# Designs tried in a protein design run: designed miniproteins, single chains. Part 55

Each design is a single chain, and the fold is of that chain. pLDDT is the mean over its residues in the fold that is shown.

## One batch from the design tools (miniprotein)

Design m1887
Fold by ESMFold2-Fast:
Structure m1887 (fold): chain A 90 residues (1-90)
Amino acid sequence: EAKEKQKKLNHQGVLYEAESGMYVIKASSDLIHYKDDLKKAAESLEESAKKIEEIAKQAEKDGSLKGAKTSRQLAESLKRRAEELAKLAK
């Protein structure tokens, strides 16, 4: 929760949401453990993006064009963030 979230920011690096829901990541001094943590975060975000993309496909099949568009935009945003975290984990 809040205190756990704050500890994570201080110990593993600085990871926070800034402007327009983007995430800012600062490097950690413990690169090995940081890379493992980044991989897990990237995988979690990618899974969430896939679920939202499926919702968008369902909405499109149902004729909800506006809903599909919004969901697709959100899924793409999550995919981009997941890819950025995965790159840092390399």
Scores: mean pLDDT 64

Design m1888
Fold by ESMFold2-Fast:
Structure m1888 (fold): chain A 57 residues (1-57)
Amino acid sequence: MTPSEEQLEEARRAMRELQEIMKTLSPKEQQQLLDQFYQTAAFALGEETAQQLRQQL
């Protein structure tokens, strides 16, 4: 499935917020948060898109 432009823009905004939160977390907590983000994004946007978004974090 190809996500819409609106979904991609929302995902980019969410990633910026996530990066700010991650700066306050330990490496273990960051890994857990990334795993949750990947699962959610893969379900909503597809696995390939989720992998690309995860790498941009």
Scores: mean pLDDT 74

Design m1889
Fold by ESMFold2-Fast:
Structure m1889 (fold): chain A 59 residues (1-59)
Amino acid sequence: SATTKQFSKDDIKERLAKGAMTQADLLGDEKSKQEIEENKDDIKKLSEITHELSERLRE
């Protein structure tokens, strides 16, 4: 495999090794929330809001 001189998989792995732990610790939750919003559709969002509203109203 051949990559660009400025960019290489080794370079990325090295960077990840430095802050992989800290990055995953924070990004884990943030990324999950962001990904859900991007993946879900408008219809899905409405369904979730309605469901949560009903659940909140119960307690």
Scores: mean pLDDT 55

Design m1890
Fold by ESMFold2-Fast:
Structure m1890 (fold): chain A 102 residues (1-102)
Amino acid sequence: MEEVDELLKKAKEAADKAIQAIRSGNVEEFIKAVKEMLEAGARLAGLLSDPERAAEYAQKLFEVAQKAIEAARSGNYDEAIKAVEEMKKLAEQVAEDARADL
């Protein structure tokens, strides 16, 4: 229970850091924050009782993280922010599913 809430909080805090970094033009800090979101999201997915569903969420998070990093590196900061918002929504969905499985 507390682990789900802690991991979701870490993912949301990393999302806020990513958005602040990219708005400041700091691509390196943005990538670091996106990786922190991916780690927290993967750990949330690992709390699911269904390993196939956990793998599906982990794959989706990885794909969106890749999109965010590529957008940031290409200077497409609006698309980078949209991808971070998608990762945040996925983390929230994983957290709700993890709570339902407990």
Scores: mean pLDDT 84

Design m1891
Fold by ESMFold2-Fast:
Structure m1891 (fold): chain A 71 residues (1-71)
Amino acid sequence: HMTPEEIARAGERYRELQELFDKLRKEASKTNNIKEASLKYLEAQRKAADEMGDEALRDFIDKSIEKLKKL
């Protein structure tokens, strides 16, 4: 029951949203501030896991830190 004009307009809006999401994703991945904040957060969690003696959690966090540093 949608008109061809409504379908075309919906397609244009969808494309615009995809372009916006791609731009935001690229900006987020390049932002040193977000990377630095995430790294500091993970390092704090690693210290907490180490103090608790949770070796499995500490190993998971260590691998997450390595992945983040390689970005």
Scores: mean pLDDT 70

Design m1892
Fold by ESMFold2-Fast:
Structure m1892 (fold): chain A 85 residues (1-85)
Amino acid sequence: MESKKKKEEEEDKRDREVFLRYFTLVLEKTELRNELENKDLDEEEREELLERLRELEEELEKLAPEVEEAFKRIEERVKKVGEKL
């Protein structure tokens, strides 16, 4: 039954991509935060970084439901594997 196996593989791939994107955004946010803390006093440059930080926060908020769903699926799979061992 190819259809069921393909669905699980596609779902796992999508979940991995969602987590990868989430981690990328989190890392970018952390780097921008660190730059805001240690960067030059230039107000224009600071405002530009702050605006990008807001854009990243908005992207993270939009991605949050998908990350939550992916996390639940992974946690459920790990739990089921652990119980069978």
Scores: mean pLDDT 73

Design m1893
Fold by ESMFold2-Fast:
Structure m1893 (fold): chain A 69 residues (1-69)
Amino acid sequence: LVEEAEEVVKELIADERVPATVATALALRFIAAVLEKDEEALREVAREVAEAAEAAGRADLAARARALA
C-alpha cells in the first residue's frame, strides 16, 4: 500500500496538468500518513489522487489510485 501510494502520488506531482496547490496538499498528506503509519489516511490520499488524476485526464493513473482506496 505505501509503495503503491507513493508511486501514484509521485506521478500526480510530476503531471503539469495537475494544479500545484492540489499536488502539494496531497504530497504533504501522504507524508503525514506515512509518518503516522495511518493506513486509512493513505487510502484517503489514494481516493483524492484518483479524483485529481481524473480531472487532469489521466484515466490510467485514476484507475491505479482508485484500486488502492
Scores: mean pLDDT 78

Design m1894
Fold by ESMFold2-Fast:
Structure m1894 (fold): chain A 65 residues (1-65)
Amino acid sequence: SSMEEKVEKVLELLKENGQEDFAEFLRKLYEQGRVTPDQVLDAALSHALHEGNEDLVEEIKKLKE
């Protein structure tokens, strides 16, 4: 999968897990060229870890491979 596909997938995962505001914030930064695809994935993983959402953490880790 392309890095762009991974970004879209992680933003959808955040929305599905009740993190819609955070997903929209990351989408805005990404569309403005302020963050790379890798930075979006890393920010999403860090956020999921901080929230203690273990299922989301595992899904994001799989996506980063």
Scores: mean pLDDT 87

Design m1895
Fold by ESMFold2-Fast:
Structure m1895 (fold): chain A 83 residues (1-83)
Amino acid sequence: ARAEAERKERQGEEYLEKAKKAAEEGDSKKAKEYAEQARDYFGEAATAALDAGEPVEEVVRRLEEKQKEIDEVLEKAKKIEEE
């Protein structure tokens, strides 16, 4: 369970980095696709962490922090698309 949570967190971070790079390159479509994949992986990581018995408040705090980063990428992608 913990190993699965850590694996999903790493996948989420990988896709979040890809999303940030796509946004920097002006590719709004790829930025959105990668951001959505990152969101899914962080959600799966949170579920796995809860299954592993991690405290709910700590899991929620980490998930909210990652969702904020994803939202920032999505906002940049939206501005690129509207320009």
Scores: mean pLDDT 82

Design m1896
Fold by ESMFold2-Fast:
Structure m1896 (fold): chain A 75 residues (1-75)
Amino acid sequence: MEAKLQKQYDFLMEQLRKEGVPQSVLDAIRAIKDTQGLQAAIDYAFEVLTERGVEALEEAVKKTIEERKKKKELE
């Protein structure tokens, strides 16, 4: 059912946005939705979260820790 797929898509897009995924990635997922449909966009969003989204989040966390540590070391 499209309505249930739409809710899943909206939930994934909100999670990606909250995780700080770049707007360009969000735009790519939206383009897939518009050209290939909701299921293809959901599949791609899951792949981003499991393969690249998680890795990008770990890198973002490392950068945040390094920035905070660097600021504390400078003070």
Scores: mean pLDDT 70

Design m1897
Fold by ESMFold2-Fast:
Structure m1897 (fold): chain A 74 residues (1-74)
Amino acid sequence: SMDEVERLQQEVREEVEKARKMPRKEAMRTLVMSESRITAYYMKAILDKDKESADKLQEMGDEVTKEEKELLAK
């Protein structure tokens, strides 16, 4: 549901902020775990034919991937 997706978005945002304060290895592990959770919710949204949730989850996944890419470029 969108309420669950909004809750996940807040949790992922907090995880990203925490990762920025972590050593690189721990930060990457945190971001990968966030990505895994987003993927699980995305798969459920696809099965439920919930396009609005799937689109929002895709955007969240893209944001986490960008953070991972920036971390790896350092």
Scores: mean pLDDT 86

Design m1898
Fold by ESMFold2-Fast:
Structure m1898 (fold): chain A 83 residues (1-83)
Amino acid sequence: MSPKVREALEHEIRGTLHLMAGTIYEKMGDNEGAIEHYEKAVEEFEKAAEAAREEPDNPLAQEIARASEQAVEALKEKIEELK
């Protein structure tokens, strides 16, 4: 595995953990807690996409970038819904 793919996956893992925490807070009715964790998930997924986009010829890196970019878009919409 390339160092950049590894870096991107580490950011995706951190983003996923924050996404899971945000979902739990949302289900408990804590919109402020949910927003805090969703915002942290956005930061991590943006870093994952940035690292992955540094290897444009690597199909795995491009899939990571695409998935992370989609997660950022969805989470930004969710954050606005919860405000």
Scores: mean pLDDT 88

Design m1899
Fold by ESMFold2-Fast:
Structure m1899 (fold): chain A 55 residues (1-55)
Amino acid sequence: SLEEQIAEAEARLRELLADLSEVQQRAAIHELRHMLAQGMSAEEAVAFIVARVRA
């Protein structure tokens, strides 16, 4: 389901950003949800956020 896809993407993003502060993790999750709502795939959204944060 879409809800399961979102939950899996959120869990994956939290794992990839586990070294960051709780505030930064919450900001990243908020951006992920926004990107998914705009029609971006979960894989693309996660990759984009990680690349931007690690720049």
Scores: mean pLDDT 82

Design m1900
Fold by ESMFold2-Fast:
Structure m1900 (fold): chain A 63 residues (1-63)
Amino acid sequence: DDDYVISGEALERMGVELSLEGREEATKALSEAAKAGKYTVRELREAGLSDEVIARAVAIDAA
C-alpha cells in the first residue's frame, strides 16, 4: 500500500541491514528520505529505494 507509513524503528533497522550488505546508494537514499520526514511507501519509492527494499522495511515494521 503506497500510503503505508513505515515506523522510524523499522527504517533505522533497514538502514543498518543495507549498510551491512554494502548497498551504499540505498543506504543514502533511505537516510535522505528519513531526514526529509518521508516515511510512506510512495515517498521511499520516489526517493529511489527499490520495491524489494521497501517490502523488507514494511515486513520489519509489521513484525
Scores: mean pLDDT 79

Design m1901
Fold by ESMFold2-Fast:
Structure m1901 (fold): chain A 67 residues (1-67)
Amino acid sequence: LDAAAIAAIQAEIAAKAAAKPLTAAEVLAAIDQLVAATGASTTEALNIVAAAIMAGLNEKAAAIKAA
């Protein structure tokens, strides 16, 4: 239940999503990492991972549009 740990893991997932499309295996690994590191439920971890992926994709889209 550490907000700083959640934020750090979200930033890592967002950076990975911005670099390359994430596979199902990578998404599952990210959920497991969040559960192990923070004690979040599987549903909470899934929502956090989904939000981080969307944030990374939006950041990449904005960078492409600005170029």
Scores: mean pLDDT 76

Design m1902
Fold by ESMFold2-Fast:
Structure m1902 (fold): chain A 82 residues (1-82)
Amino acid sequence: SLKEKLIEELKKIKEKLLNSAPTLKTSEALKAVDYIIELVKKGDPLAIEAAERIVKVAKEHPDDIDLIQDTIISEYERIKKA
């Protein structure tokens, strides 16, 4: 399913972040991606849309860790405001 594929891709992104430099931004992005994964598991439509955007950025810019982290944090903040 779309949900299962998104969770798989987000877990790959999480693994990439765990292997990146241990900065405050990395820590924030890790908390954010875990939160988004749990909401996607519950079928939250805002989290599914956020996950699709995060996965797209990570696939288009796989080595741009800063951009991936910024996207995750931005999507997390958008979900928290809703």
Scores: mean pLDDT 88

Design m1903
Fold by ESMFold2-Fast:
Parts: sequence; structure tokens; C-alpha cells
Structure m1903 (fold): chain A 135 residues (1-135)
Amino acid sequence: AESSVQVLVKEGNMDTAMMHIASLISAGRQREAAGDYEGAKRLYTLAAEIAEKLGWNSFAGRSYDNLGRALEKAGDYKGALEAYLRSAEYFEKSGNYRSAAESYRNAGRAAEKLGDLDTARELYERARYYEQLAQ
């Protein structure tokens, strides 16, 4: 884990720790925009692991969604599917149904690219359910 975030958590400075995780996500997006998908993957994975350990479901969902996108751009559709499904689970736990729907749609697209059309269909139906729930 990142030493700065561990120090902040030990000191009870949770707001600063949350800003630090948001900075990791922002740095990952910057690497992704530059075509450095391996750099983006490392930063998003670190952000996700820290958010999971701290029970910060919304940050975990965002980190896994960004990880899935970076993996998809790198051509790792199996990794992208797994990351998008983790993202959807965390957004469900946080009550962010609109983001859960988007993560399930992204997971369905990854499943299609793997040739798993039955899984893709089920994931698109789940996305539609959460889209309706978000209204």
C-alpha cells in the first residue's frame, strides 16, 4: 500500500486519506490518457485495494471501473470483465445504482468480446434493472 495513505489512516486523518485516493485515481486517468495503460492499471489497483481495506465502497467502485476501462484499452477483456463486475458490486453496496448500471453495461461489452454472449445478455439485463431503479 502507499505509505502516505497508511500514515494518514494511522493518524486518524480520514479526509486527507480520501483526497489521496482521489489523487491516485486522477493520476491513473492522466496515465491512461497518455496511453500508459500499465501505469494506469497500477494506480487504479492501488486505489481499489486501499478503498476496499477501508470500506470506502464508492471509491472502490470508481477505482475498479477505471481499472476495467484501462484493461479493456489494453485488450485484456477477461481482466476488464472481472474489474467491471467488482465495480458494479461496490456501487450496489453504496446505493449508486446509476454507476452500477454503467459498470454492468461495461461488463456485458467485455463478455461479448470474450464470445460469452449468454453472460453478456444477463449483464445487460442487470444493467437495465439498475437504470430503472436509479429513476
Scores: mean pLDDT 87

Design m1904
Fold by ESMFold2-Fast:
Structure m1904 (fold): chain A 83 residues (1-83)
Amino acid sequence: SLAAAQQAALARLQAMLDAGSTDQQVKDAFLAEQRALLDLRRATQGLTPIQESMERMRLSILQQMSPQQVVDMVKQLVKQAQS
């Protein structure tokens, strides 16, 4: 399921952080996971044109963020997902 895929992606990123991966490695992995989840959502649920535009804008913003900003966001997302 999409929810299970999202949880697995966050667990993978947490494991990378725990293993001492660099901020750049975490950013690259996060962006790859976000693209994969978008592709999965499109294939399984479909997306409206507005949802496609919003998700593309979100990915663009994430790509423009520094590796440190992405790591900080990933750490917060992991904490929120565990709540």
Scores: mean pLDDT 83

Design m1905
Fold by ESMFold2-Fast:
Structure m1905 (fold): chain A 83 residues (1-83)
Amino acid sequence: LEEFAEAIEDVADLIETLSVSDKELALEAVRQIREGVRKLLKDDPEALERAERELEEAERAIEAGDLKKAAEHLREVARILRE
């Protein structure tokens, strides 16, 4: 879980450096993170629900062009995984 949380933080840092024209790349990153989160938290439904909400907000922020806000939500996913 800690190694995956670190990887999510690295992705969040990368997303902050992207431009709005890289929206599809940012959305692909969130989709990959969601797949990993679902596998790692399959036996922790409360943590999975919280992480899914943060991923949903990250996608919404990306669609709005707010990549910094998207990165903040991804860092919250990493925090949930470290619990």
Scores: mean pLDDT 82

Design m1906
Fold by ESMFold2-Fast:
Structure m1906 (fold): chain A 88 residues (1-88)
Amino acid sequence: SNLDAALAAIDQRIALLESLKPSASPELQKKIDEAIALLEEIRAALEADPSQLDNPSPELVAKLLEAQAILTEIQEAVTGKKVVPDPP
């Protein structure tokens, strides 16, 4: 179903973000945690009201935009900046 596909996509994104945490700086890990929290809220909203897939509420749209902004910052940090290794 469309809902199952949407929830699976969110779950896959959360799993990818969690996989980045072990090599992330503390600042990047905080952004990853913020993105995961927003994605979990979006997931819960879709489970509570599947009709939002076709007609999203203004609140859901706002959360999606906020999640996109944080995800962009994470992508820039991962692709544009070298992760600082922990000192020995």
Scores: mean pLDDT 82

Design m1907
Fold by ESMFold2-Fast:
Structure m1907 (fold): chain A 88 residues (1-88)
Amino acid sequence: LVPLPEAVREATTAPGEELEAEYEAALAAGADPAAVRAEMEERARRLLEETLRRLGDERTLEALRVAEEYAAANKPEEGRAALAEIAA
């Protein structure tokens, strides 16, 4: 796992908890679990991107982009090395 900067973690904690609560409420209401999960994942992704942009942490945005590319290419170890280099 790649740790987020403390400011980003703090800024995303409460919104993340709200998304989790919405997910649980939707499931309790009988929504389709697969559809709700996909919607929550998309909302969480957009929330994280917007928070990082708002905080102006270009290095963290670049690290997330690199991690996503390496995950898509099925090369997680190279992604971790690249993230560590950017985080330094």
Scores: mean pLDDT 63

Design m1908
Fold by ESMFold2-Fast:
Structure m1908 (fold): chain A 97 residues (1-97)
Amino acid sequence: DDYITRLRQNSPIFQLADIALGRSHVPQSYKDAFNLILEESKKKKLPILLAAGLAVFPVAPFVYPRSDLNKFRTSTLTTLKQRGMTKAAETLAKLFS
């Protein structure tokens, strides 16, 4: 709980994601991916800003122009794989395909 609370307090990106998650047009599958990344980040003890940046990607299509998404997709999938977050990487790859 403290970890997630610190994520919300210390990242503008996470604040944008929280706003998007409060909107009815964000599908449940994307909300589930957001929560999955947060839980795996907590287990792997990732830095708060890195965890927030990774977790925002499932909701990025609802807050950012599409031109930015390909860069975000590549960066996020690479980082998740490098960190051994296989379940999150698989979930996001399905959402991005």
Scores: mean pLDDT 74

Design m1909
Fold by ESMFold2-Fast:
Structure m1909 (fold): chain A 100 residues (1-100)
Amino acid sequence: GLSKEEMLELLKERIKEIGKKYNIPKELLDKIIETAERIFKASPEEAVKIFEELAKYLKENAPESQKEAVEEMLRAIVEAVKAIDEEAGEKMEEILKKIF
């Protein structure tokens, strides 16, 4: 299996690919990447809280035209976290379904 560090690097590259596909503004893309790094450095309980705050922020502040892209990025974070901590990832998936 991949290490936690290797998973984070793959996640960051996936987020960048989605950002390029949908022409996401650099400031928004950087915020999502920085938050993904914070999620990976946090305890499982804190990671879930950070994810919920990010999802709520993006729901409120992302332009309607970027909604599909930010949802895809959030799903990428959920999948990456599930690979290292299935329970935390499942909680994040429930949050994503509730907010989006």
Scores: mean pLDDT 87

Design m1910
Fold by ESMFold2-Fast:
Structure m1910 (fold): chain A 71 residues (1-71)
Amino acid sequence: MSDEEIAEKALEGLKKLFELMADTASREQLLSLVDLEAEELRKAGVSEELVKKFREEAYKELDRAVAEAEA
């Protein structure tokens, strides 16, 4: 599996978790999930460029899920 596929799969999983948890979990808790997954990608040898892209995309998905839940 390519580094891009690993990062994309991780992002898809986080997006689904955000949809399930955004109305019950705090923003701080959701941010900790992004940080934890990004560290796991880094430890798995995924490039720093892809980890950075993953974090940026995950933060955007988190912001969207939180905005939907708070609206």
Scores: mean pLDDT 80

Design m1911
Fold by ESMFold2-Fast:
Structure m1911 (fold): chain A 71 residues (1-71)
Amino acid sequence: ATVHVAGTVSTTLVKDGKVINENRVVATETGPLADLPALEQRVRDLAEKEAQRIKEETGADSEVHVASVVT
């Protein structure tokens, strides 16, 4: 079976008195199901690095979500 893994970063910002929520798919990996833990870890690491970059640039905290689909 093939697995597809996606890492998403969700950030809530306040700009011009408005609350803005931004959701980004920052990394995707595809491989054999046997590699799922390694693929999830790689995607999570990339998403967490992006979340840290956003925090350093904007001061805002982000949520990291990793999802997988088996085909």
Scores: mean pLDDT 83

Design m1912
Fold by ESMFold2-Fast:
Structure m1912 (fold): chain A 80 residues (1-80)
Amino acid sequence: MEFPELTPEQRAAWDELTGRWQAESRRLAAEHKDDPAAFAAGYRAVSDRTVAELEKRGLRDVAEFFRWAADQIVADVEAQ
């Protein structure tokens, strides 16, 4: 899936929300490096919150892309 074209305002919202998501994901990875199940659960929760906030800001196509990408990461972690 290709990243959708965004207006400058939509891009700023995306950068803000993904920056927050990246910081939370790094924290979860550090806290749960020896517990993939706990990491996957936390990562899913953070990703679901990010998707909801993107949808709330009218970024539905970006939210769909983000959900797809996050689901791939969770599936990969759960497969290991």
Scores: mean pLDDT 78

Design m1913
Fold by ESMFold2-Fast:
Structure m1913 (fold): chain A 72 residues (1-72)
Amino acid sequence: DLTREFLARLHLVLGKKYFEEGKYDEAIKHYERAAELTPGTPLGKEAYRNMAIAARKKGDLETAQKYEEKAA
């Protein structure tokens, strides 16, 4: 669905902006919405990889591992 993909891409852009600002919780929320909009797609997997990276930046290695598993 092009509409869901477009919204997911907007959430990925917003998440990356918050990540660059060091706002990892806000970044994760936007990446999570992107993944929900595009489950099982390359975009959804990219969102989970970005969530894992943000979780590692917070020192939450257990949560990062769970996101990596969802990205596979």
Scores: mean pLDDT 87

Design m1914
Fold by ESMFold2-Fast:
Structure m1914 (fold): chain A 83 residues (1-83)
Amino acid sequence: MSVSEEEVEEALERAKGLTEQIIAYIKSLPPEEQEKAAKEFSEKLTKALEELKNATKNKELQEKIEKLKEEIEERLKKIVEEK
């Protein structure tokens, strides 16, 4: 289904804010739970962003979504790797 560019931009900004909250939440968990939570949220967030990317034909928005997807994957991996 086609969504408007405005809806995609709003969803992208919401995803950025949600990502910050999720990272803070994962960091508040015990170390043994952080790895599982980081993996689960990484998979869910990247899937949601991929669906958002496929919903738009705007190349600039697709590039912004890909950049956020890469940033989320990198930031969540750092939480697990930095011990």
Scores: mean pLDDT 79

Design m1915
Fold by ESMFold2-Fast:
Structure m1915 (fold): chain A 96 residues (1-96)
Amino acid sequence: MLTEEEDFKLLTEAQRLIGEAMRAVLEGKEDEAIANIQRVKEIADRIFEEGVNPEELLKSIIEDLKRARELARKAGHERVAQAVDEAISYLEEKLK
């Protein structure tokens, strides 16, 4: 089981990776954006399995992913938007 400090570090890393994915979208680097979203999914799996506050942290990650999805759609990167949507659905299934 993680500590609350480790939970916060994982949340911060997930948020950093979502930021990197959004940057990659704006630069037209769709494969890099999708790779960063897959890394967020891996961090979310660890938070779910080992985290102290998994529901709260996963909900925060889902909200940040929803912002990334909207950015990708507005930028015309539907392939990235679909990958983000699949990640959101995966995380929401873990929550209920």
Scores: mean pLDDT 85

Design m1916
Fold by ESMFold2-Fast:
Structure m1916 (fold): chain A 86 residues (1-86)
Amino acid sequence: SKKEIEEITKKIKELGPELSTEVLNLAVFTITLYKKYKDNEEKRKTVMAYMKANMDKMKLSEEEKKKMLELISKILGVSVEEILNN
């Protein structure tokens, strides 16, 4: 829902206020779809692949990629390894 997207956006901005609009939008999109597909491993893997491809297109540094994954992990309440393996 729109309200859920706004809540996720607010949390990401609080944890990483320096994040660009593109990085923030990618994180919001990833978190929203991961939550939607919590019971569908194949769709979650597709969402994660899309996120990784877009991080590469954005030319994010390894530090920025780690920061984004840590933020997603914190908001979802799951480990980075669980996110990457699902």
Scores: mean pLDDT 78

Design m1917
Fold by ESMFold2-Fast:
Structure m1917 (fold): chain A 64 residues (1-64)
Amino acid sequence: MSPREEEARRLMREIQELDDKVRELQEQLEASTDPKEKEELSKKIQELVGEIRRKGGELLALRR
């Protein structure tokens, strides 16, 4: 396989795994009744979403 293709496939898998984690944290956020837990979960979700967007940018760069 091409090195670029392998790198793109790894980034896509990493993005998918992060997206799955975001979904789990969002479910925990909606189920939580503790305001402090909600703030911590929201912070973690924002961090993961930022990482997804960064990796998405890297994936786009590999195609140019």
Scores: mean pLDDT 82

Design m1918
Fold by ESMFold2-Fast:
Structure m1918 (fold): chain A 70 residues (1-70)
Amino acid sequence: SLLDTLSEEQRELFREAIRRAGEDPEAIAREYARLALKRQNATDPVAQRVAEHEALRLTPELLREYREEE
């Protein structure tokens, strides 16, 4: 399970991203990346780009698993 590979902090940020962004997977992915970078105080453009890309790649499957647990 992809959710099982996330830390508890990452799972909390993912839940927060869902609360803030609503139902659109791309909006959730971008919000998750934003929250993760803010928590890390990361201002590096490369880190921002990598985080956004990874979030966009993983979010659809994470959402499917999250809804199954709900």
Scores: mean pLDDT 76

Design m1919
Fold by ESMFold2-Fast:
Structure m1919 (fold): chain A 65 residues (1-65)
Amino acid sequence: SSTFESLYEKAMELAEKLNDKEVIEEVNRIKKEYQETGDSVGATMQLAFIIGKLEKKEKELEAKK
């Protein structure tokens, strides 16, 4: 779905900006699982959670200068 693709792109962009290779691999695993199962709800929920974690990490790093 377009919702999944929007969240996927956002998660990947943020993970790449933070150089978080583990999260990049996790996001790609979620994409593969979605392609195999068709579970868009589960996939979008996992991506939203990851985005929240990455945004928090980015804010903490920015506050530290």
Scores: mean pLDDT 82

Design m1920
Fold by ESMFold2-Fast:
Structure m1920 (fold): chain A 82 residues (1-82)
Amino acid sequence: MEELKARALALLEEAEAATDDPVLLRLLEHLRALVEALAAGDIEAAHEAAGKAQEAARENPAAAEELLRPIEPLLEELADTL
């Protein structure tokens, strides 16, 4: 679990360093909160973070899809451990 969380957070940090788009930076903040909540088993916090990430993604869907693609498998594995 700790390894999976670390890998997801590392991908998010790499994405944060690669972008200056305020929409993508907001999406990354909510995705970080989602990863932390999933790793902690906090389902309510995970749902809240996922909702906020979805709202941010709607402002730039194409860029959000590109950003989410490498992260989605790790988020799915984290969710499957709940």
Scores: mean pLDDT 80

Design m1921
Fold by ESMFold2-Fast:
Structure m1921 (fold): chain A 65 residues (1-65)
Amino acid sequence: FRKYTHDAEKTAEDAERFVRRHLARQGLTMNPEAEEYLKRAREHIIAGDLSSAGLDLQQALQAAR
């Protein structure tokens, strides 16, 4: 088990991977708007702002649809 050392960065990577895999499985394509929200979500996760990150992830999923 790793504690705090990698948690925020790993969470950001897992969230990005989840969104990209989810869209690929659904046959949806990332677009520039979705990519921008995904970048913002990653920065918010690293900063510990999970509420803003969650909103950005939802916006990325909606923009790709």
Scores: mean pLDDT 73

Design m1922
Fold by ESMFold2-Fast:
Structure m1922 (fold): chain A 92 residues (1-92)
Amino acid sequence: MFVLSVTGGLSVAEAEELAAYLRTEYGFDVTVLPDGDLLGRGEISLEQAKAIAAYLEEEYGMKVTVEEDGGISGQGVGANGKPVQVSIYRPN
């Protein structure tokens, strides 16, 4: 099972949009926190990880790396001008 963590400069509206995307397309269980941070869990294939990375790059302008295990690391800037970090990883 992958863990999702999004921290930093997403607005609550951006966070809710990202949560809805991950929930609807990939079946992630995602919680939006009052500060716009996201916590979630799900299962994705490597091809789904690549699709999520492309979405983050195109929709949010993030710089995203996909790991061989399907993990994702992304960096960008939210609507508030603050840095945003996205991580999807398998806990050991």
Scores: mean pLDDT 81

